# Designs tried in a protein design run: designed miniproteins, single chains, continued (3). Part 44

Each design is a single chain, and the fold is of that chain. pLDDT is the mean over its residues in the fold that is shown.

## One batch from the design tools (miniprotein)

Design m9507
Fold by ESMFold2-Fast:
Structure m9507 (fold): chain A 95 residues (1-95)
Amino acid sequence: SLSPEVRALLQEALEHVKKGIEALKAGDVEEALRHAQLAVLHLSQAVVRGNEAEQQALLPALDHTIQGVRALQAGDVEKALEYLEKAAEILEQLL
């Protein structure tokens, strides 16, 4: 199981990923990008503060969230939604 500190950071990251998905479905790309970037920040902090096993479990979620940010910056809303939904799935499985 995750340490309490890492779990708290993942809960914050998941909330931002879910808000980003909701913003995208509402057509608000700017708000989606803001939330996706905040999710990357919290996930990056979780990776830095986590042990080796936690880092290995978190890296796929971090990668998908970063790819979601990049897709949003490229204007690829459909690909961004796919990456953020995969990130949310991974984070929910870890929590």
Scores: mean pLDDT 88

Design m9508
Fold by ESMFold2-Fast:
Structure m9508 (fold): chain A 104 residues (1-104)
Amino acid sequence: SAEERIIRLLEEVIRLAEEIRRLALERGDEASALLAEGVIAQARAAIEAIRRGDWATAIAHVEGLLSLAEALRQLALERGDEEIARKAEEVIRLAEEILRILRE
């Protein structure tokens, strides 16, 4: 189902954001860790909204995590952290795919 596919994509967003958070903390980058925590929180909220059938709230949370992921990518590029930047770009790609499915 579309619901099952979206939840799987959001779970992948959470996995990537947890990895970004770990890398950021290992590198002493508290700002990137905080942004990654925000992505995780928004993705979890989106899953809960989808499970309740609240598609409008799910869209808002995915738009929220997209904005946080874009901020994370920009910060990583400014700091020269290519690995976090690449992972943030993957989160952005997944968020855009999720929004495409949600808006169908």
Scores: mean pLDDT 91

Design m9509
Fold by ESMFold2-Fast:
Structure m9509 (fold): chain A 80 residues (1-80)
Amino acid sequence: DARDEANRAFLRALIDELEKEAGVTFTEAAKDALLAEFLASEAWRASGLLRSRADLPEELERRLKQAVIRALENGGVVEP
């Protein structure tokens, strides 16, 4: 599905952007776990094409923010 593939690419790019903005690192295992969690979510399945951060479901944005906050609290690294 072209939409799903584009949305996954958008999410990966957003995670990379958040790493740079916040000065944190997501391990590959943490990125994989987060993507798997999002793909299993109803919010992801209900999503149309994600063209900007404003299109991101609130639930998924909240999860990303929580991951960044956890990384900042734990020395700047996000683990699974």
Scores: mean pLDDT 75

Design m9510
Fold by ESMFold2-Fast:
Structure m9510 (fold): chain A 71 residues (1-71)
Amino acid sequence: MIKVTPESIERMVEILKEEYPELPEEKLEPLAEALLRELERFTAEHPDATSREVQELALSFLEEKLKELGI
């Protein structure tokens, strides 16, 4: 299960910085927290979800949020 903790947010920020190096640093932490909260909600409601399904949700969520940020 995905849990929203300071450690998980920091790890997600590192991943997002590597995948989207042009994204402003001030947007990384809010995006990481929002992503982790959505994944926590999804995995709590769907405990049998595969890693593929979780990854597809993560990518869809990021695509939507990056579009909202104009990236």
Scores: mean pLDDT 77

Design m9511
Fold by ESMFold2-Fast:
Order: sequence, then C-alpha cells, then structure tokens
Structure m9511 (fold): chain A 75 residues (1-75)
Amino acid sequence: DGLEERLRELLRELEEKAKEKSEEAAEMVREAGRLFEEGNYEEAAELVREAARKTGKELELLGEEAAGLALKLGK
C-alpha cells in the first residue's frame, strides 16, 4: 500500500536526477521500475542501487532506500 507509493515516488525522483548525470543510469532506474511491477523485487533492488551508485552519494542513499522498500514488498 503506502510502501508501493513511496517506492514509485523514489524511483521517479531517482530517474529525474539520474537523467541529468547519466542516460544509462536513468535507463537502469526505468528498468528497475518495470522489474518491480513484474514482481522481480530482488532484481529491481539491485538495479536501482547500481544506477544510484553511478550518480553519486546523495543518489546512492535514495537508491538504498528504494532498494530496501522493494525487498520489503517482495516478502
């Protein structure tokens, strides 16, 4: 419920910020969003964390939060 909305919000924010630094990172965030909608939560968590890591520490923290939410939803 609220966790799903929070995750989608974080993924949107990550994609927007990643686009300014790396088109590849933005594509990875979009793919993570698709994996999440398909129920592949572990793969979604790994991709969003990797994408955020490519863009810097501030986005890395947001990526870790999004990955944590994806893993919680996958349980």
Scores: mean pLDDT 78

Design m9512
Fold by ESMFold2-Fast:
Structure m9512 (fold): chain A 66 residues (1-66)
Amino acid sequence: SEDEKKAAEEARERARQLAEQNTHLKEKYMKLLEDVESLVKDPEKVKEAIATLVGLALEVEQELAK
């Protein structure tokens, strides 16, 4: 749905900001981006896969913060 698309975009932006604050996280995130891109020629599918993985990483980080 449109709400879910907006949430995914917001999560992506949040992850980007976190990556800038955490150098190690940024490095791993960039490597993952390149690996996924090499597997999929469709930029839309790459973006969706990355958004999902980033969302999962954020959820794990939130659980660890408890």
Scores: mean pLDDT 68

Design m9513
Fold by ESMFold2-Fast:
Structure m9513 (fold): chain A 96 residues (1-96)
Amino acid sequence: MKSEAEKLLLEGEILLSFARIYLWLGKKFYEQGDYEEAIEFAEKAIKLAEEAIRLYEEALKLDPSLAARVKKAIEEAKKLIEEAKKLIEEAKKKLE
């Protein structure tokens, strides 16, 4: 059965999954020379990953026993944010 903390973790996992899809789409737009679209999708990926981190932190406050799972999920989300930021920088450079 899902506790409130487990529900928040699940919501965060869903948002992070959408963030991965948006980053993948951003990379595809970049490969095709659609740099404006690459930036838009990378920015959407960052917003979703940031919201996932918020939900993970709320889950941890409700259930400290989830610390290991939350730490891993936050690390994955932060790595995605850094990849998305790099894509934005590279796409902006192409628009110069």
Scores: mean pLDDT 89

Design m9514
Fold by ESMFold2-Fast:
Structure m9514 (fold): chain A 101 residues (1-101)
Amino acid sequence: KAMRQEARERLLRRADELRRKLYEELSKTVPEREAKRLAEQRVLAFEIEALDLLQKAPSNLTQADVDRILAQAERNTDAMYKKLVDIQKRAWENIEKVNKL
């Protein structure tokens, strides 16, 4: 259906915006390579969740329904992403401690 195609386009656009925003934020506090990697992992988690929610949604989706589903996917994956970032920062602190030995 036409709305399913538009949903895919909106998902990809939101993924690109999220990737850019996260890369800019993370590059201020972690090395560029890690910022890029973390941003890509966050975007992948969002895309997987969004696709799952869209597949389970009714066939008669409105644009507002699509936007709501995409926003929910972003919220659902945000908590897990923050936990992943904390784990990565802890790993970096451990590497720095080893370098002082």
Scores: mean pLDDT 76

Design m9515
Fold by ESMFold2-Fast:
Structure m9515 (fold): chain A 68 residues (1-68)
Amino acid sequence: KATLADKVAAIVKDYLLSQGAAASIASHVAAIVKAALAKADSAAAIVAIAANISSAVAAKVASLLAQV
């Protein structure tokens, strides 16, 4: 749930920062991940969201990079 969403968002942010992403971009992507996972109320829902999260994150990163 929300706590798990926070943990996953932190991992995503740390990963992006380790790859040289700007702190603003890393924070924005982490917020999207957290919001998506926070809506999950069961393990099955979390797994289903996780399966599609990479495409949503990639699309947002591409959008943010196009604005820089």
Scores: mean pLDDT 66

Design m9516
Fold by ESMFold2-Fast:
Structure m9516 (fold): chain A 84 residues (1-84)
Amino acid sequence: SVLEQLRQALAQMQAILDQLKATTDLDEAQKLMDEMDAIVARVQALVAAHWSTLSPAERAEAMAILRQMERIYLEAGEIYKELQ
């Protein structure tokens, strides 16, 4: 389902953030940010394609997941800036 794909993407983004927090290698951090950006692009495409098929309850859950993803993405960006 769309929600299962969003939950999977959220878990992947969290794992990348945890790896970013653990690295001091700028090349590794760049690779992790590229992986994060690829997940974000996939999520945006998924939401655009399927938003109209979701129930109001599913949209509420999707919005909650998307807000968590935004928080993770912003935190990842700040960590990456500190490594530069």
Scores: mean pLDDT 90

Design m9517
Fold by ESMFold2-Fast:
Structure m9517 (fold): chain A 116 residues (1-116)
Amino acid sequence: AALTLESALKTLIDFFKKHKDNAEEKYKEMLAEADRAYERGEPLTPEQAAVLLLRESILSWIQNEGVEAAKKRFDELIEKLGATEEQKNFLKKFYDDLIEQAPAWEARRAARRAAA
């Protein structure tokens, strides 16, 4: 794999730094484009690859260990990166969005595996 979870989180932190004034809007646009590119078999940008890797990893933790254990792993990972309070708030919002969307994304992931 070209990306580690640490590298993927650093990529998201850099994305937040570039788009700090409208990070939530730009993150949602990037996630939608990442899903479309992935479904079409198109090359992913580094940011798109990072967000998809983080989503798949966090969803796997939630399914195998539950929401609370997954959150603890995510919090420990961002703490090791030395993220600022603003970066931690952005990453927390990212995680909260993942929790809310987890059933829908797992259903899509299962459908893709069944079709392959």
Scores: mean pLDDT 75

Design m9518
Fold by ESMFold2-Fast:
Structure m9518 (fold): chain A 65 residues (1-65)
Amino acid sequence: IDINEVIALLNESMTDEELDQLHELIRKGDVEKLKELIEKLKKRSPKLNKYSVDEIVEALLELAQ
């Protein structure tokens, strides 16, 4: 998975408020809510459909290490 492409697509698709929510969920390690949020974003941004929800969530959690 290209993490830089994922980050760019998320920044294009999300408001600053939504990005703050995303960072909070990553900080908490709330995988269940992260998956739910990413599923909603994939419906809004078809370009994200080249990656699975699990791939995106794993990449975001790795980036936060």
Scores: mean pLDDT 78

Design m9519
Fold by ESMFold2-Fast:
Structure m9519 (fold): chain A 70 residues (1-70)
Amino acid sequence: SMQQRNQQMVDRITNYLTTVYGVDIRDARSSSSGAIGIFQRNGQIDSPFSDMIDTAIQIYQRRQQSRQQQ
């Protein structure tokens, strides 16, 4: 159930990043998985959806900057 819940949250964040922010599906999925992983490790999986979105965006932006600095 927890794995299923986490996957559903990853899918929801991925859909939000692709539809609202125009993020590529591959990058959106990677960033969403990263964000959920952080919240899960910190025991914060019941955090607001907006906090998870903000974290996923931050991960995405940092990865974009790293790609541009190579």
Scores: mean pLDDT 81

Design m9520
Fold by ESMFold2-Fast:
Formats: structure tokens, C-alpha cells, sequence
Structure m9520 (fold): chain A 75 residues (1-75)
């Protein structure tokens, strides 16, 4: 996934324009559409790695790191 694709996907998931993805389910669905078949549990583990506060919110930098981990697993 290119930086441009990551940015576009983040903007689609940030429906409120607040700079955060607030829905793990929406994120999971978008990743599955891109060929990443994750269970909710697998995605929650990745989110917890970057979300220190445990509030389920993912900012753009955290999202890029999460996608990079998925790309490394697929490569």
C-alpha cells in the first residue's frame, strides 16, 4: 500500500474529520477490502500495540505503523 493509498483510506475512515479512526469494525472492513483478512481479535491486538490509552482511536501516524506491520506480514 502506497503512502497515497494509506492517506486516502484514512480519510475515508475518518468520517468526522477529527483526525482519528473511531471504529475498529470500519477499519477491519476497509482492510479486508484491500486483501487483509484479519479477525477482530487480531486487529484489536495491533491497535493495542499503538493505542497506549486503550480508547480505540487511531491517528494517522498509528494507522501508518499498523499498515506497515500488515505489509511486512504479507511480504
Amino acid sequence: MTDEEIETLFKLLDTDGDGYIDSIEALRGALRARGYNLTREQLEELVKKYDTDGDGKIDFDEFRKLVADLEAERA
Scores: mean pLDDT 73

Design m9521
Fold by ESMFold2-Fast:
Formats: sequence, C-alpha cells, structure tokens
Structure m9521 (fold): chain A 67 residues (1-67)
Amino acid sequence: GPAEAAERILTAVVREGRTSLDRSELRELLEQAGAPPELRRALLEGVDRKGSLSLGELVETLARVLG
C-alpha cells in the first residue's frame, strides 16, 4: 500500500545519501517502490513545481499523503 511504498522510497533515499531528487531519479524510485497512483501523483507534482524535490519536501509530501 502507500505506507509500504513510502517506507521503500525513504529507505532508498537515506541509504544513497541523497538530499534532493530530480524528476528522473524520483520516477525510478517510484517504479522500484511500486508506488500507488496517488503517491506517485503527489510526489511528481512536487518535482514539477520547482524542478527538484528536497529530502524535507519528500518527507512532508509523504506525511500529507499518508495522514
């Protein structure tokens, strides 16, 4: 579900030491995590707003989608 996909995304980002993700990096993580459409949409919209998504913005978006 969305929570399990979010955990996989966060684990991958932290493991790789990334502080931000571009659209291609985010798309790859979403595919690898098996992210459901609602989570994928929210995160891609975040990248589309400013061209990249910081770790803080990623965590905030995941909290909003899961809460």
Scores: mean pLDDT 82

Design m9522
Fold by ESMFold2-Fast:
Structure m9522 (fold): chain A 87 residues (1-87)
Amino acid sequence: DQLEKQIAAIKKYLPEIEAAVAAGDAEAAAEAYLKLMKEISKYEEDVLKAIALELDGIGIALDVLATGRPEIALDYVRELLAELEAE
């Protein structure tokens, strides 16, 4: 089940992102978020949707780095988890 693999990827990287937020480490949060979005995109069967997920991941990671706000990555991960669990 591709959905279960995507949820498992979030659960794998969520602690790293939470730790980065607690440390105020925007670089660590951006790196963890990029790793997560790359792993999720591998479990997306729609090629255009997979590309969109990866590009969106890059955009959010760049926003985290530019603003110095690791909580941006955490907010997006929580939103994504809620959306996937609602399916």
Scores: mean pLDDT 84

Design m9523
Fold by ESMFold2-Fast:
Structure m9523 (fold): chain A 94 residues (1-94)
Amino acid sequence: MTTADVVADTIAARVGPRAGELVRRLLREAGLDGPATAEGIAEAWDAVEEALANGRVREVAREAGLSDAEIDRIVEALRRLVEAGRAAREAAER
């Protein structure tokens, strides 16, 4: 199982299968498709956060044929998931 598969499957379970496939495509395009390690998974989540910040998630979703309403819902859900994950990682370091 690749890093992209682990992160995308987590997103598919929490946000929906379409969001999972969008993230899998983004991570593979970023070269984050190697073996699933703790470091690789963390890098993949950072890449998702960057793609949300720079508008790349919205671009990829439009290319995949999603409506603006679907894109807004996915982006909002991904932002919440990434924020929760970052807070959990920061708490674990203390």
Scores: mean pLDDT 80

Design m9524
Fold by ESMFold2-Fast:
Structure m9524 (fold): chain A 65 residues (1-65)
Amino acid sequence: SVDELYDEMRALLLAGRFDEAVALFRERVAHLPREDLERLLALAQEAKDPMLADMVRKALGIRSP
């Protein structure tokens, strides 16, 4: 699920495993519908995770602030 993807990415980032978090996102983003990406962005914003939010915005074709 999108929530499980978010939790796994966050865990990798907190562990300093940045490359693995990016690789996981890139693998999954190709198979996620836009609605799931929008939900993932909402989760990142709610948790105040700017790096996760930025990655999702780029996948949606939105420029970083």
Scores: mean pLDDT 77

Design m9525
Fold by ESMFold2-Fast:
Structure m9525 (fold): chain A 71 residues (1-71)
Amino acid sequence: SFGDEVRALREKAGLSQRQTGRALGVSQATVSRWEAGKAVPNGGQVQALYELIGETIAPAEAAALSEAARA
């Protein structure tokens, strides 16, 4: 699931859910909801998640990943 991908990106960055929330300007509860599949990050938030591990993805790719996770 995309929630598993969010967790994998966070763990690769060595961050807690709270630290990830702070880095992205969202609450720890929001990160927890993303990882549980109860909410989906938008394209900008997907880009920021990849940036935590030093990866840059195109806005279109980030938007597509966000859209696919809602399907």
Scores: mean pLDDT 83

Design m9526
Fold by ESMFold2-Fast:
Structure m9526 (fold): chain A 103 residues (1-103)
Amino acid sequence: MKAVEELLAKPVLKVPESIKEEAEKLVAEFRKRLAESENPRKLAIEYETEAGIYLIKYAVEGDEKSLVLANLYDLLAALALARALGDEELVKKAEEKIKEMLE
């Protein structure tokens, strides 16, 4: 997995209105899964894998929404990894960046 700091260093992409409801539901589902997770590292790997899939979709198809979703999945993976590490400052930074994407 990428280092949390590297995932968090990526520029914050704003979620376009057309997928805002989808993105908000994704974040809500992730937060529920994270709260119930006995293994946040496994959750981080899962979301990082999804980020990679969306990045490939963007590279092949030019779908800008896929780039935004890839960035969101990277931030969710960073949040899960920060929780696994017990790093409260990285958790806070990841949560602020997720909030910025949805605003």
Scores: mean pLDDT 83

Design m9527
Fold by ESMFold2-Fast:
Structure m9527 (fold): chain A 79 residues (1-79)
Amino acid sequence: SLRDRLRETKRLLEEAIEALKAGDVEKAIELVERAAEVSRDEPLVYESLQAAKELLKAGDVERATELLRNTIRFIDLIL
C-alpha cells in the first residue's frame, strides 16, 4: 500500500541521516536512492529525494540533511 511504502521511505531516510552523522555520504546516497525507488509514484517525495541526492553529490551535507528531515516531516503529515 502507499502507506507501507511511505513508512519504508521514512525508515530509509532516517537511516540515511544516521549515515550522514557518521560521515558515510556514499551510504546515505544509496539509502536515498532506495527511498526514491520505493516512493517513485509519490511525485513530491520523489522530487525532494532527487534534490537531496544532488546536494549530497555536491558535498552540501547540511542542506541535504535539512531537506531529508523536511521530507520525513511531510511523510508524517500524510501517513
Scores: mean pLDDT 89

Design m9528
Fold by ESMFold2-Fast:
Structure m9528 (fold): chain A 96 residues (1-96)
Amino acid sequence: MSMRREEARKELKELLEKGGKFLNEYAPLLDDPSASVEDLEKALKEAEELIKKLDEFEKKYKDIKLSKEEKRAIETMRYQLTTFRRLLEEKIASLK
């Protein structure tokens, strides 16, 4: 397709790979009773940055028609990141 559609696919792939890697590496912090507030705050910041990048991607490529699969992948990643952010916030609050 057009060069811009290819750029969108590449950027989305990189963003989804970064989000997946982040979730795999940091998800164990939620179940770790020894996790420090500093570690949780670092994970929270990274989750917020990834959510922001998803918003920026959708804004940048608003005129590009994404496939149903691509739209589902974005929705799934957004759901996972926003859920993880909430759980991190709850855990930080519990540690006081």
Scores: mean pLDDT 86

Design m9529
Fold by ESMFold2-Fast:
Structure m9529 (fold): chain A 61 residues (1-61)
Amino acid sequence: STELTTLNSLHEQLKTEFPAHAALIDQEWQDLMSSVSTTPPTALYLSLIGLEEDLRAQAAA
């Protein structure tokens, strides 16, 4: 679906922007994908946006 394509693009973007955190990003992605059939796409998207914001905050600290 279009939503899954968007999620995959965000996953790749996060790994490109935060390569030092690739393992954490992959773990979060794996956790999200384990619930993809039971979680609305918008909630999955917001989870990735929240991770992006958290990583940027950690980089600034």
Scores: mean pLDDT 79

Design m9530
Fold by ESMFold2-Fast:
Structure m9530 (fold): chain A 74 residues (1-74)
Amino acid sequence: VPSEEEFLAAVRRLADDLVAQAAAETDPRRRAMLLSSMRAFRRHALAEMRALGFSEATIAEVRAIFDEAERAIA
């Protein structure tokens, strides 16, 4: 079971990577696929955090990371 700190760090790395890929991507269809991937990861991450009993503070921070990343890609 990952710690809340490890999970948060993994989410931040994933979001940063997807944002960087989207910034470098010139094909709008591929950018749309990256946004779709980000949204899928968000849904799975939130479900996993709830299953693991993570704190509301950690859940809120992960939601904020995904919200910012989605805005950057969209």
Scores: mean pLDDT 83

Design m9531
Fold by ESMFold2-Fast:
Structure m9531 (fold): chain A 99 residues (1-99)
Amino acid sequence: GPLAPGPPLPPEELAARVARIIELARAGDVEGALELLRAMVDADGDLGRLIQFALAVSFLRRGQEELAAETLATLFPEEVREEVREALREGLARQRAAA
């Protein structure tokens, strides 16, 4: 039920999806990264994850680096947090250059 989230994604699948999110974000496909994250939320019911990721992207687009870093800290372990933030920064820079 809504007060009892479903079982978490298997570690192998979770790692693969996180790696794909990083790849899509780095390539400038932020919408693809959000869609993949939404699919994870649909699988495990953690809507907060999608909201926090969208918020982090919004902070990075506005140049609010510290708020983006704090928001990503709620989603990702320390080991991958900086990689995700850098991938998003690179992807957003590509989007700006292409626009």
Scores: mean pLDDT 69

Design m9532
Fold by ESMFold2-Fast:
Structure m9532 (fold): chain A 87 residues (1-87)
Amino acid sequence: MLFDDANAIIDAFLKQNTPETRAAADAIRNVIKAIKDENSTSKEIMKLIDEAVRKILTVKKNGDISDDLLKKAERVVTGFLIEGLRR
C-alpha cells in the first residue's frame, strides 16, 4: 500500500513533466529501492528521504503542482521515514 501510493505520486509528478517534478519522482523512486534493499542502512535511507523532501519542497516553491498532491507526497515520505527508522 505505501509503495502503491508512492508510485501513484510518481506517476502524477511525471505527468506534470517539469525538471523539478521529474527530479522529485526520481528521488521518491530511489527511496523505494533503498527500502526494498535488505543491504541498505538506516543512514542511507534517511539521506535519500532528505533528498526527496528537498525536491518536493522545490516543486511546492515553484507552484508547479497542487497542494493536495504535495501533502499526499509528504505523507508518503513520513511512511518512508517510519520504515527507515525500523532498520
Scores: mean pLDDT 83

Design m9533
Fold by ESMFold2-Fast:
Structure m9533 (fold): chain A 58 residues (1-58)
Amino acid sequence: SDIGRAYLDFMLEYGLDTVYIGSGPYPGYQLKDVAEENGYEAEVKVIGSNTIVTLKKK
């Protein structure tokens, strides 16, 4: 997923372990899938119409 890849690259470039996504759960789950393919664990929390995604290296 291009969106998932873009979020992962952004987080890695800036050393972020957590990102807040304000456009529903779908981009958060796309980030989770790409992160897990790249050796990370990803936790997605849905809060209303927003998601919080936290990455942890396996």
Scores: mean pLDDT 79

Design m9534
Fold by ESMFold2-Fast:
Structure m9534 (fold): chain A 90 residues (1-90)
Amino acid sequence: GIKEVLHLIGLSLELIGLMLDFERMDKVSDELAKRALEIVEQVINDPNASDSQLKLAIEVAELLLKKTDNEEIKKKAEELIEKARKKLEE
């Protein structure tokens, strides 16, 4: 329904904002990285997510891998990237 579409659009806009912020940062804090991964996970787990939205989620997660030293955050990002890539192959 309309609420589901608007929710996904909202999450996608948040991811675009986070991506632009992270691009200019040398390192992303654990708090910001965890928040970003929660949004990434919501997009990837939504059955209505478009290929473009899944690709955006992958880009944010890949950027976090380059911008964090936290091994737990890296592991979560890698798991979400793999999950999204699998959905794109379907």
Scores: mean pLDDT 86

Design m9535
Fold by ESMFold2-Fast:
Structure m9535 (fold): chain A 86 residues (1-86)
Amino acid sequence: SKEIEELEKKREELLKKFKELVEKIKEEGSEEDKKLAEEVEKSVEGALELLEQAKKTFSDEEYLELLQKFNKDLEGVIKLLEELLK
């Protein structure tokens, strides 16, 4: 599916930005912000593993819906982490 390929590309771009923000917070953040970044990193990693399993087990339609939700949730997380660095 072309839509799935476009959303997977967006997912990879969002994950790259997320990892860069987490790394920066771990280097420069307060102890409270570092702890939040570590918990968020674990949550994103778990959600990504479930999404990869969903691709193998669910229909393309169901996977597309889950991928859309994952990308939206990750965008929200990225915004939260960006605010911690201001």
Scores: mean pLDDT 87

Design m9536
Fold by ESMFold2-Fast:
Order: sequence, then structure tokens, then C-alpha cells
Structure m9536 (fold): chain A 61 residues (1-61)
Amino acid sequence: AEEVRRELIETGRELLKQGKSQAEIHRAIKALLDKHAEQLTPAERRRLYLEAVLEIGRLVK
């Protein structure tokens, strides 16, 4: 879970550097969570998505 969270945040940070929109960043985060779906419960996937979105939003502002 912790490694997945780190990967989501780093991916969001990289996309921000590339000038991607928030919608594109959120889509990429969801795709990464789908890749790790077998390792995560539905509740963990939802929590990690929200945490990553909030952390990336904090980096933007």
C-alpha cells in the first residue's frame, strides 16, 4: 500500500512537470490503481486514490 501511494504521487508529480491537466493526472492515477487492483481491496483503492489526488492538489497550490 505504501509503495503504491508513493508511485501514485511520483507519477502525478511527473505529469505536473509535463504540464498535464488535473483530469489527465487523475486518469493516470486511476490507471495505476487498476494495475495494482489484485493487491488492493476496493476500500484501499478508493482511499489511495483520494489521498493521491489530495497530495497532488497540494503540490499544485
Scores: mean pLDDT 76

Design m9537
Fold by ESMFold2-Fast:
Structure m9537 (fold): chain A 87 residues (1-87)
Amino acid sequence: LSEELLKLDEEARRRAEEAAKDPETFDEKGLQIVKEVIERAEKLAEEDTSLSESEKASVITGAAISAIGAVTEARLRRLREERRRKE
């Protein structure tokens, strides 16, 4: 589970950075990344019978926050770079 979650987080960050290269489609792609991460984390937590219900909720919440953070950070970095170049 932990290994799969780490790979999911790493993939989400890479995808968010790629998506941020095109600001016109970024919102749509960013939302898809977050949704996909949440759905994958839910399935991984559900399939791990060693986790309590609170541990499953923690895993899903953590994955969601991480994915939202990655998308938000990629957006802000892109916006700062564009503003800097146009000054």
Scores: mean pLDDT 78

Design m9538
Fold by ESMFold2-Fast:
Structure m9538 (fold): chain A 70 residues (1-70)
Amino acid sequence: SAEEKKKERIRHSALDILEGIDLSTAPEAQREAIKQRVLDLLEKLPDMSVEEAEKELRQIAREAAAVEAA
């Protein structure tokens, strides 16, 4: 349904962030912190609302972008 489609989009976006951070030259500790947050989101995603998942994804994306830009 529409909810499952939104969660799949969130999962794909989270995996894209994970791949981007793996290819980043950012310090290992910062990369591992972002990876752990992505993995935590993916683990909790089935039990989260779409709204909460989108909020967490947005925050993770901002933090990943900041790490990659440093």
Scores: mean pLDDT 83

Design m9539
Fold by ESMFold2-Fast:
Structure m9539 (fold): chain A 62 residues (1-62)
Amino acid sequence: DEAVAYLMERTGLSAEEAGNIVTALRQAGVAVTPEVLDELAARLRAGEAVDVDELRALSASL
Protein backbone atom coordinates (compact mmCIF):
# COMPACT_ATOMS: atom_id res chain seq x y z
CA ASP A 1 0.00 0.00 0.00
CA GLU A 2 1.67 3.19 -1.22
CA ALA A 3 -0.15 5.40 1.31
CA VAL A 4 1.12 3.25 4.20
CA ALA A 5 4.71 3.29 2.85
CA TYR A 6 4.52 7.07 2.27
CA LEU A 7 3.34 7.75 5.84
CA MET A 8 6.02 5.41 7.27
CA GLU A 9 8.77 7.27 5.38
CA ARG A 10 7.47 10.67 6.52
CA THR A 11 6.79 9.80 10.20
CA GLY A 12 8.93 6.76 11.12
CA LEU A 13 5.82 4.84 12.24
CA SER A 14 5.68 1.05 11.86
CA ALA A 15 3.76 -0.56 8.98
CA GLU A 16 1.02 -1.61 11.45
CA GLU A 17 0.70 1.90 12.95
CA ALA A 18 0.69 3.61 9.54
CA GLY A 19 -1.75 0.98 8.20
CA ASN A 20 -4.16 1.58 11.09
CA ILE A 21 -4.09 5.36 10.46
CA VAL A 22 -4.64 4.96 6.69
CA THR A 23 -7.52 2.52 7.31
CA ALA A 24 -9.11 4.94 9.81
CA LEU A 25 -8.88 7.81 7.28
CA ARG A 26 -10.50 5.69 4.54
CA GLN A 27 -13.29 4.55 6.90
CA ALA A 28 -13.92 8.21 7.84
CA GLY A 29 -14.27 9.12 4.13
CA VAL A 30 -11.03 11.14 3.97
CA ALA A 31 -9.33 11.07 0.56
CA VAL A 32 -5.88 9.56 1.14
CA THR A 33 -3.79 11.83 -1.11
CA PRO A 34 -0.11 12.85 -0.79
CA GLU A 35 -1.28 16.33 0.30
CA VAL A 36 -3.42 14.91 3.15
CA LEU A 37 -0.61 12.52 4.16
CA ASP A 38 1.95 15.38 4.16
CA GLU A 39 -0.27 17.46 6.48
CA LEU A 40 -0.91 14.45 8.74
CA ALA A 41 2.83 13.63 8.85
CA ALA A 42 3.74 17.26 9.69
CA ARG A 43 1.24 17.32 12.58
CA LEU A 44 2.41 13.94 13.91
CA ARG A 45 6.07 15.08 13.79
CA ALA A 46 5.12 18.28 15.69
CA GLY A 47 3.36 16.17 18.37
CA GLU A 48 0.00 17.78 17.52
CA ALA A 49 -3.32 15.99 17.98
CA VAL A 50 -4.74 15.01 14.59
CA ASP A 51 -8.45 15.69 14.03
CA VAL A 52 -10.08 13.52 11.35
CA ASP A 53 -12.66 16.28 10.66
CA GLU A 54 -9.83 18.76 9.92
CA LEU A 55 -8.21 16.26 7.52
CA ARG A 56 -11.59 15.69 5.83
CA ALA A 57 -11.98 19.47 5.34
CA LEU A 58 -8.45 19.64 3.90
CA SER A 59 -9.09 16.74 1.47
CA ALA A 60 -12.34 18.42 0.29
CA SER A 61 -10.41 21.61 -0.62
CA LEU A 62 -7.71 19.82 -2.71
Scores: mean pLDDT 74

Design m9540
Fold by ESMFold2-Fast:
Structure m9540 (fold): chain A 119 residues (1-119)
Amino acid sequence: MEEKELKELLEAARELGRYATFAILYKAMLDSAKKQGADKKKIDEIEKKLKEYSDKLKKVFPKTKKLLEKDPDLAVEALSEGGLLGSALYIDWKVAKSEEEKQAVIEEFLKLVEELIKE
């Protein structure tokens, strides 16, 4: 892999970690607002923010997935630099006792990101 391509994939992974963290936050805020019977205007504002981060995730996801396939250790480290969700993934990855468990950790994370992208 060329150094320029690697830098682009690393930055995409950091951005994905950040955007996924914000997407989860806004999704939680949306669920809370709906349960509390918040005004439609407030719900619409939160939905707009969630869609913004979902769209950002769509843009960085292919590059991050490519890095995960080529160098999962480096990808997980870069994701951890992006925010709390990536840091949680890094911990799960490091405590995994087998390659099968490590693959399961990545698959669960990818499923979560795909669900956030569907928003």
Scores: mean pLDDT 85

Design m9541
Fold by ESMFold2-Fast:
Structure m9541 (fold): chain A 104 residues (1-104)
Amino acid sequence: SKIEEEFEKLTELEEKISEAKKNQDYNKVLENIKEVIKLIGESDSISSSIRNNLINNFNELLKKIEEAQKNNDIKEFTYYVTMTEAMIGSVQIHLYIKKKEEEK
């Protein structure tokens, strides 16, 4: 299903973000968060209102991560990347619930 495909892609991006965070690869973190934003924006499985809210929230986190990078603030960088991972987890839960509703 499209939901399963979106879930798998989101999981792959989360794993890439987690690895890049561990390696303090700021550019890879930012690149993969932008891919998450694109995936959500192109999603047929998420309603437009939820998509718009998620995109706004991810863009705000992206700005905070970019600011932390410019200030060489490793603590703030780690904090906002961790918040981004938590938000990706909430999107995964949303997709999982939606898939289960389609199986009824």
Scores: mean pLDDT 86

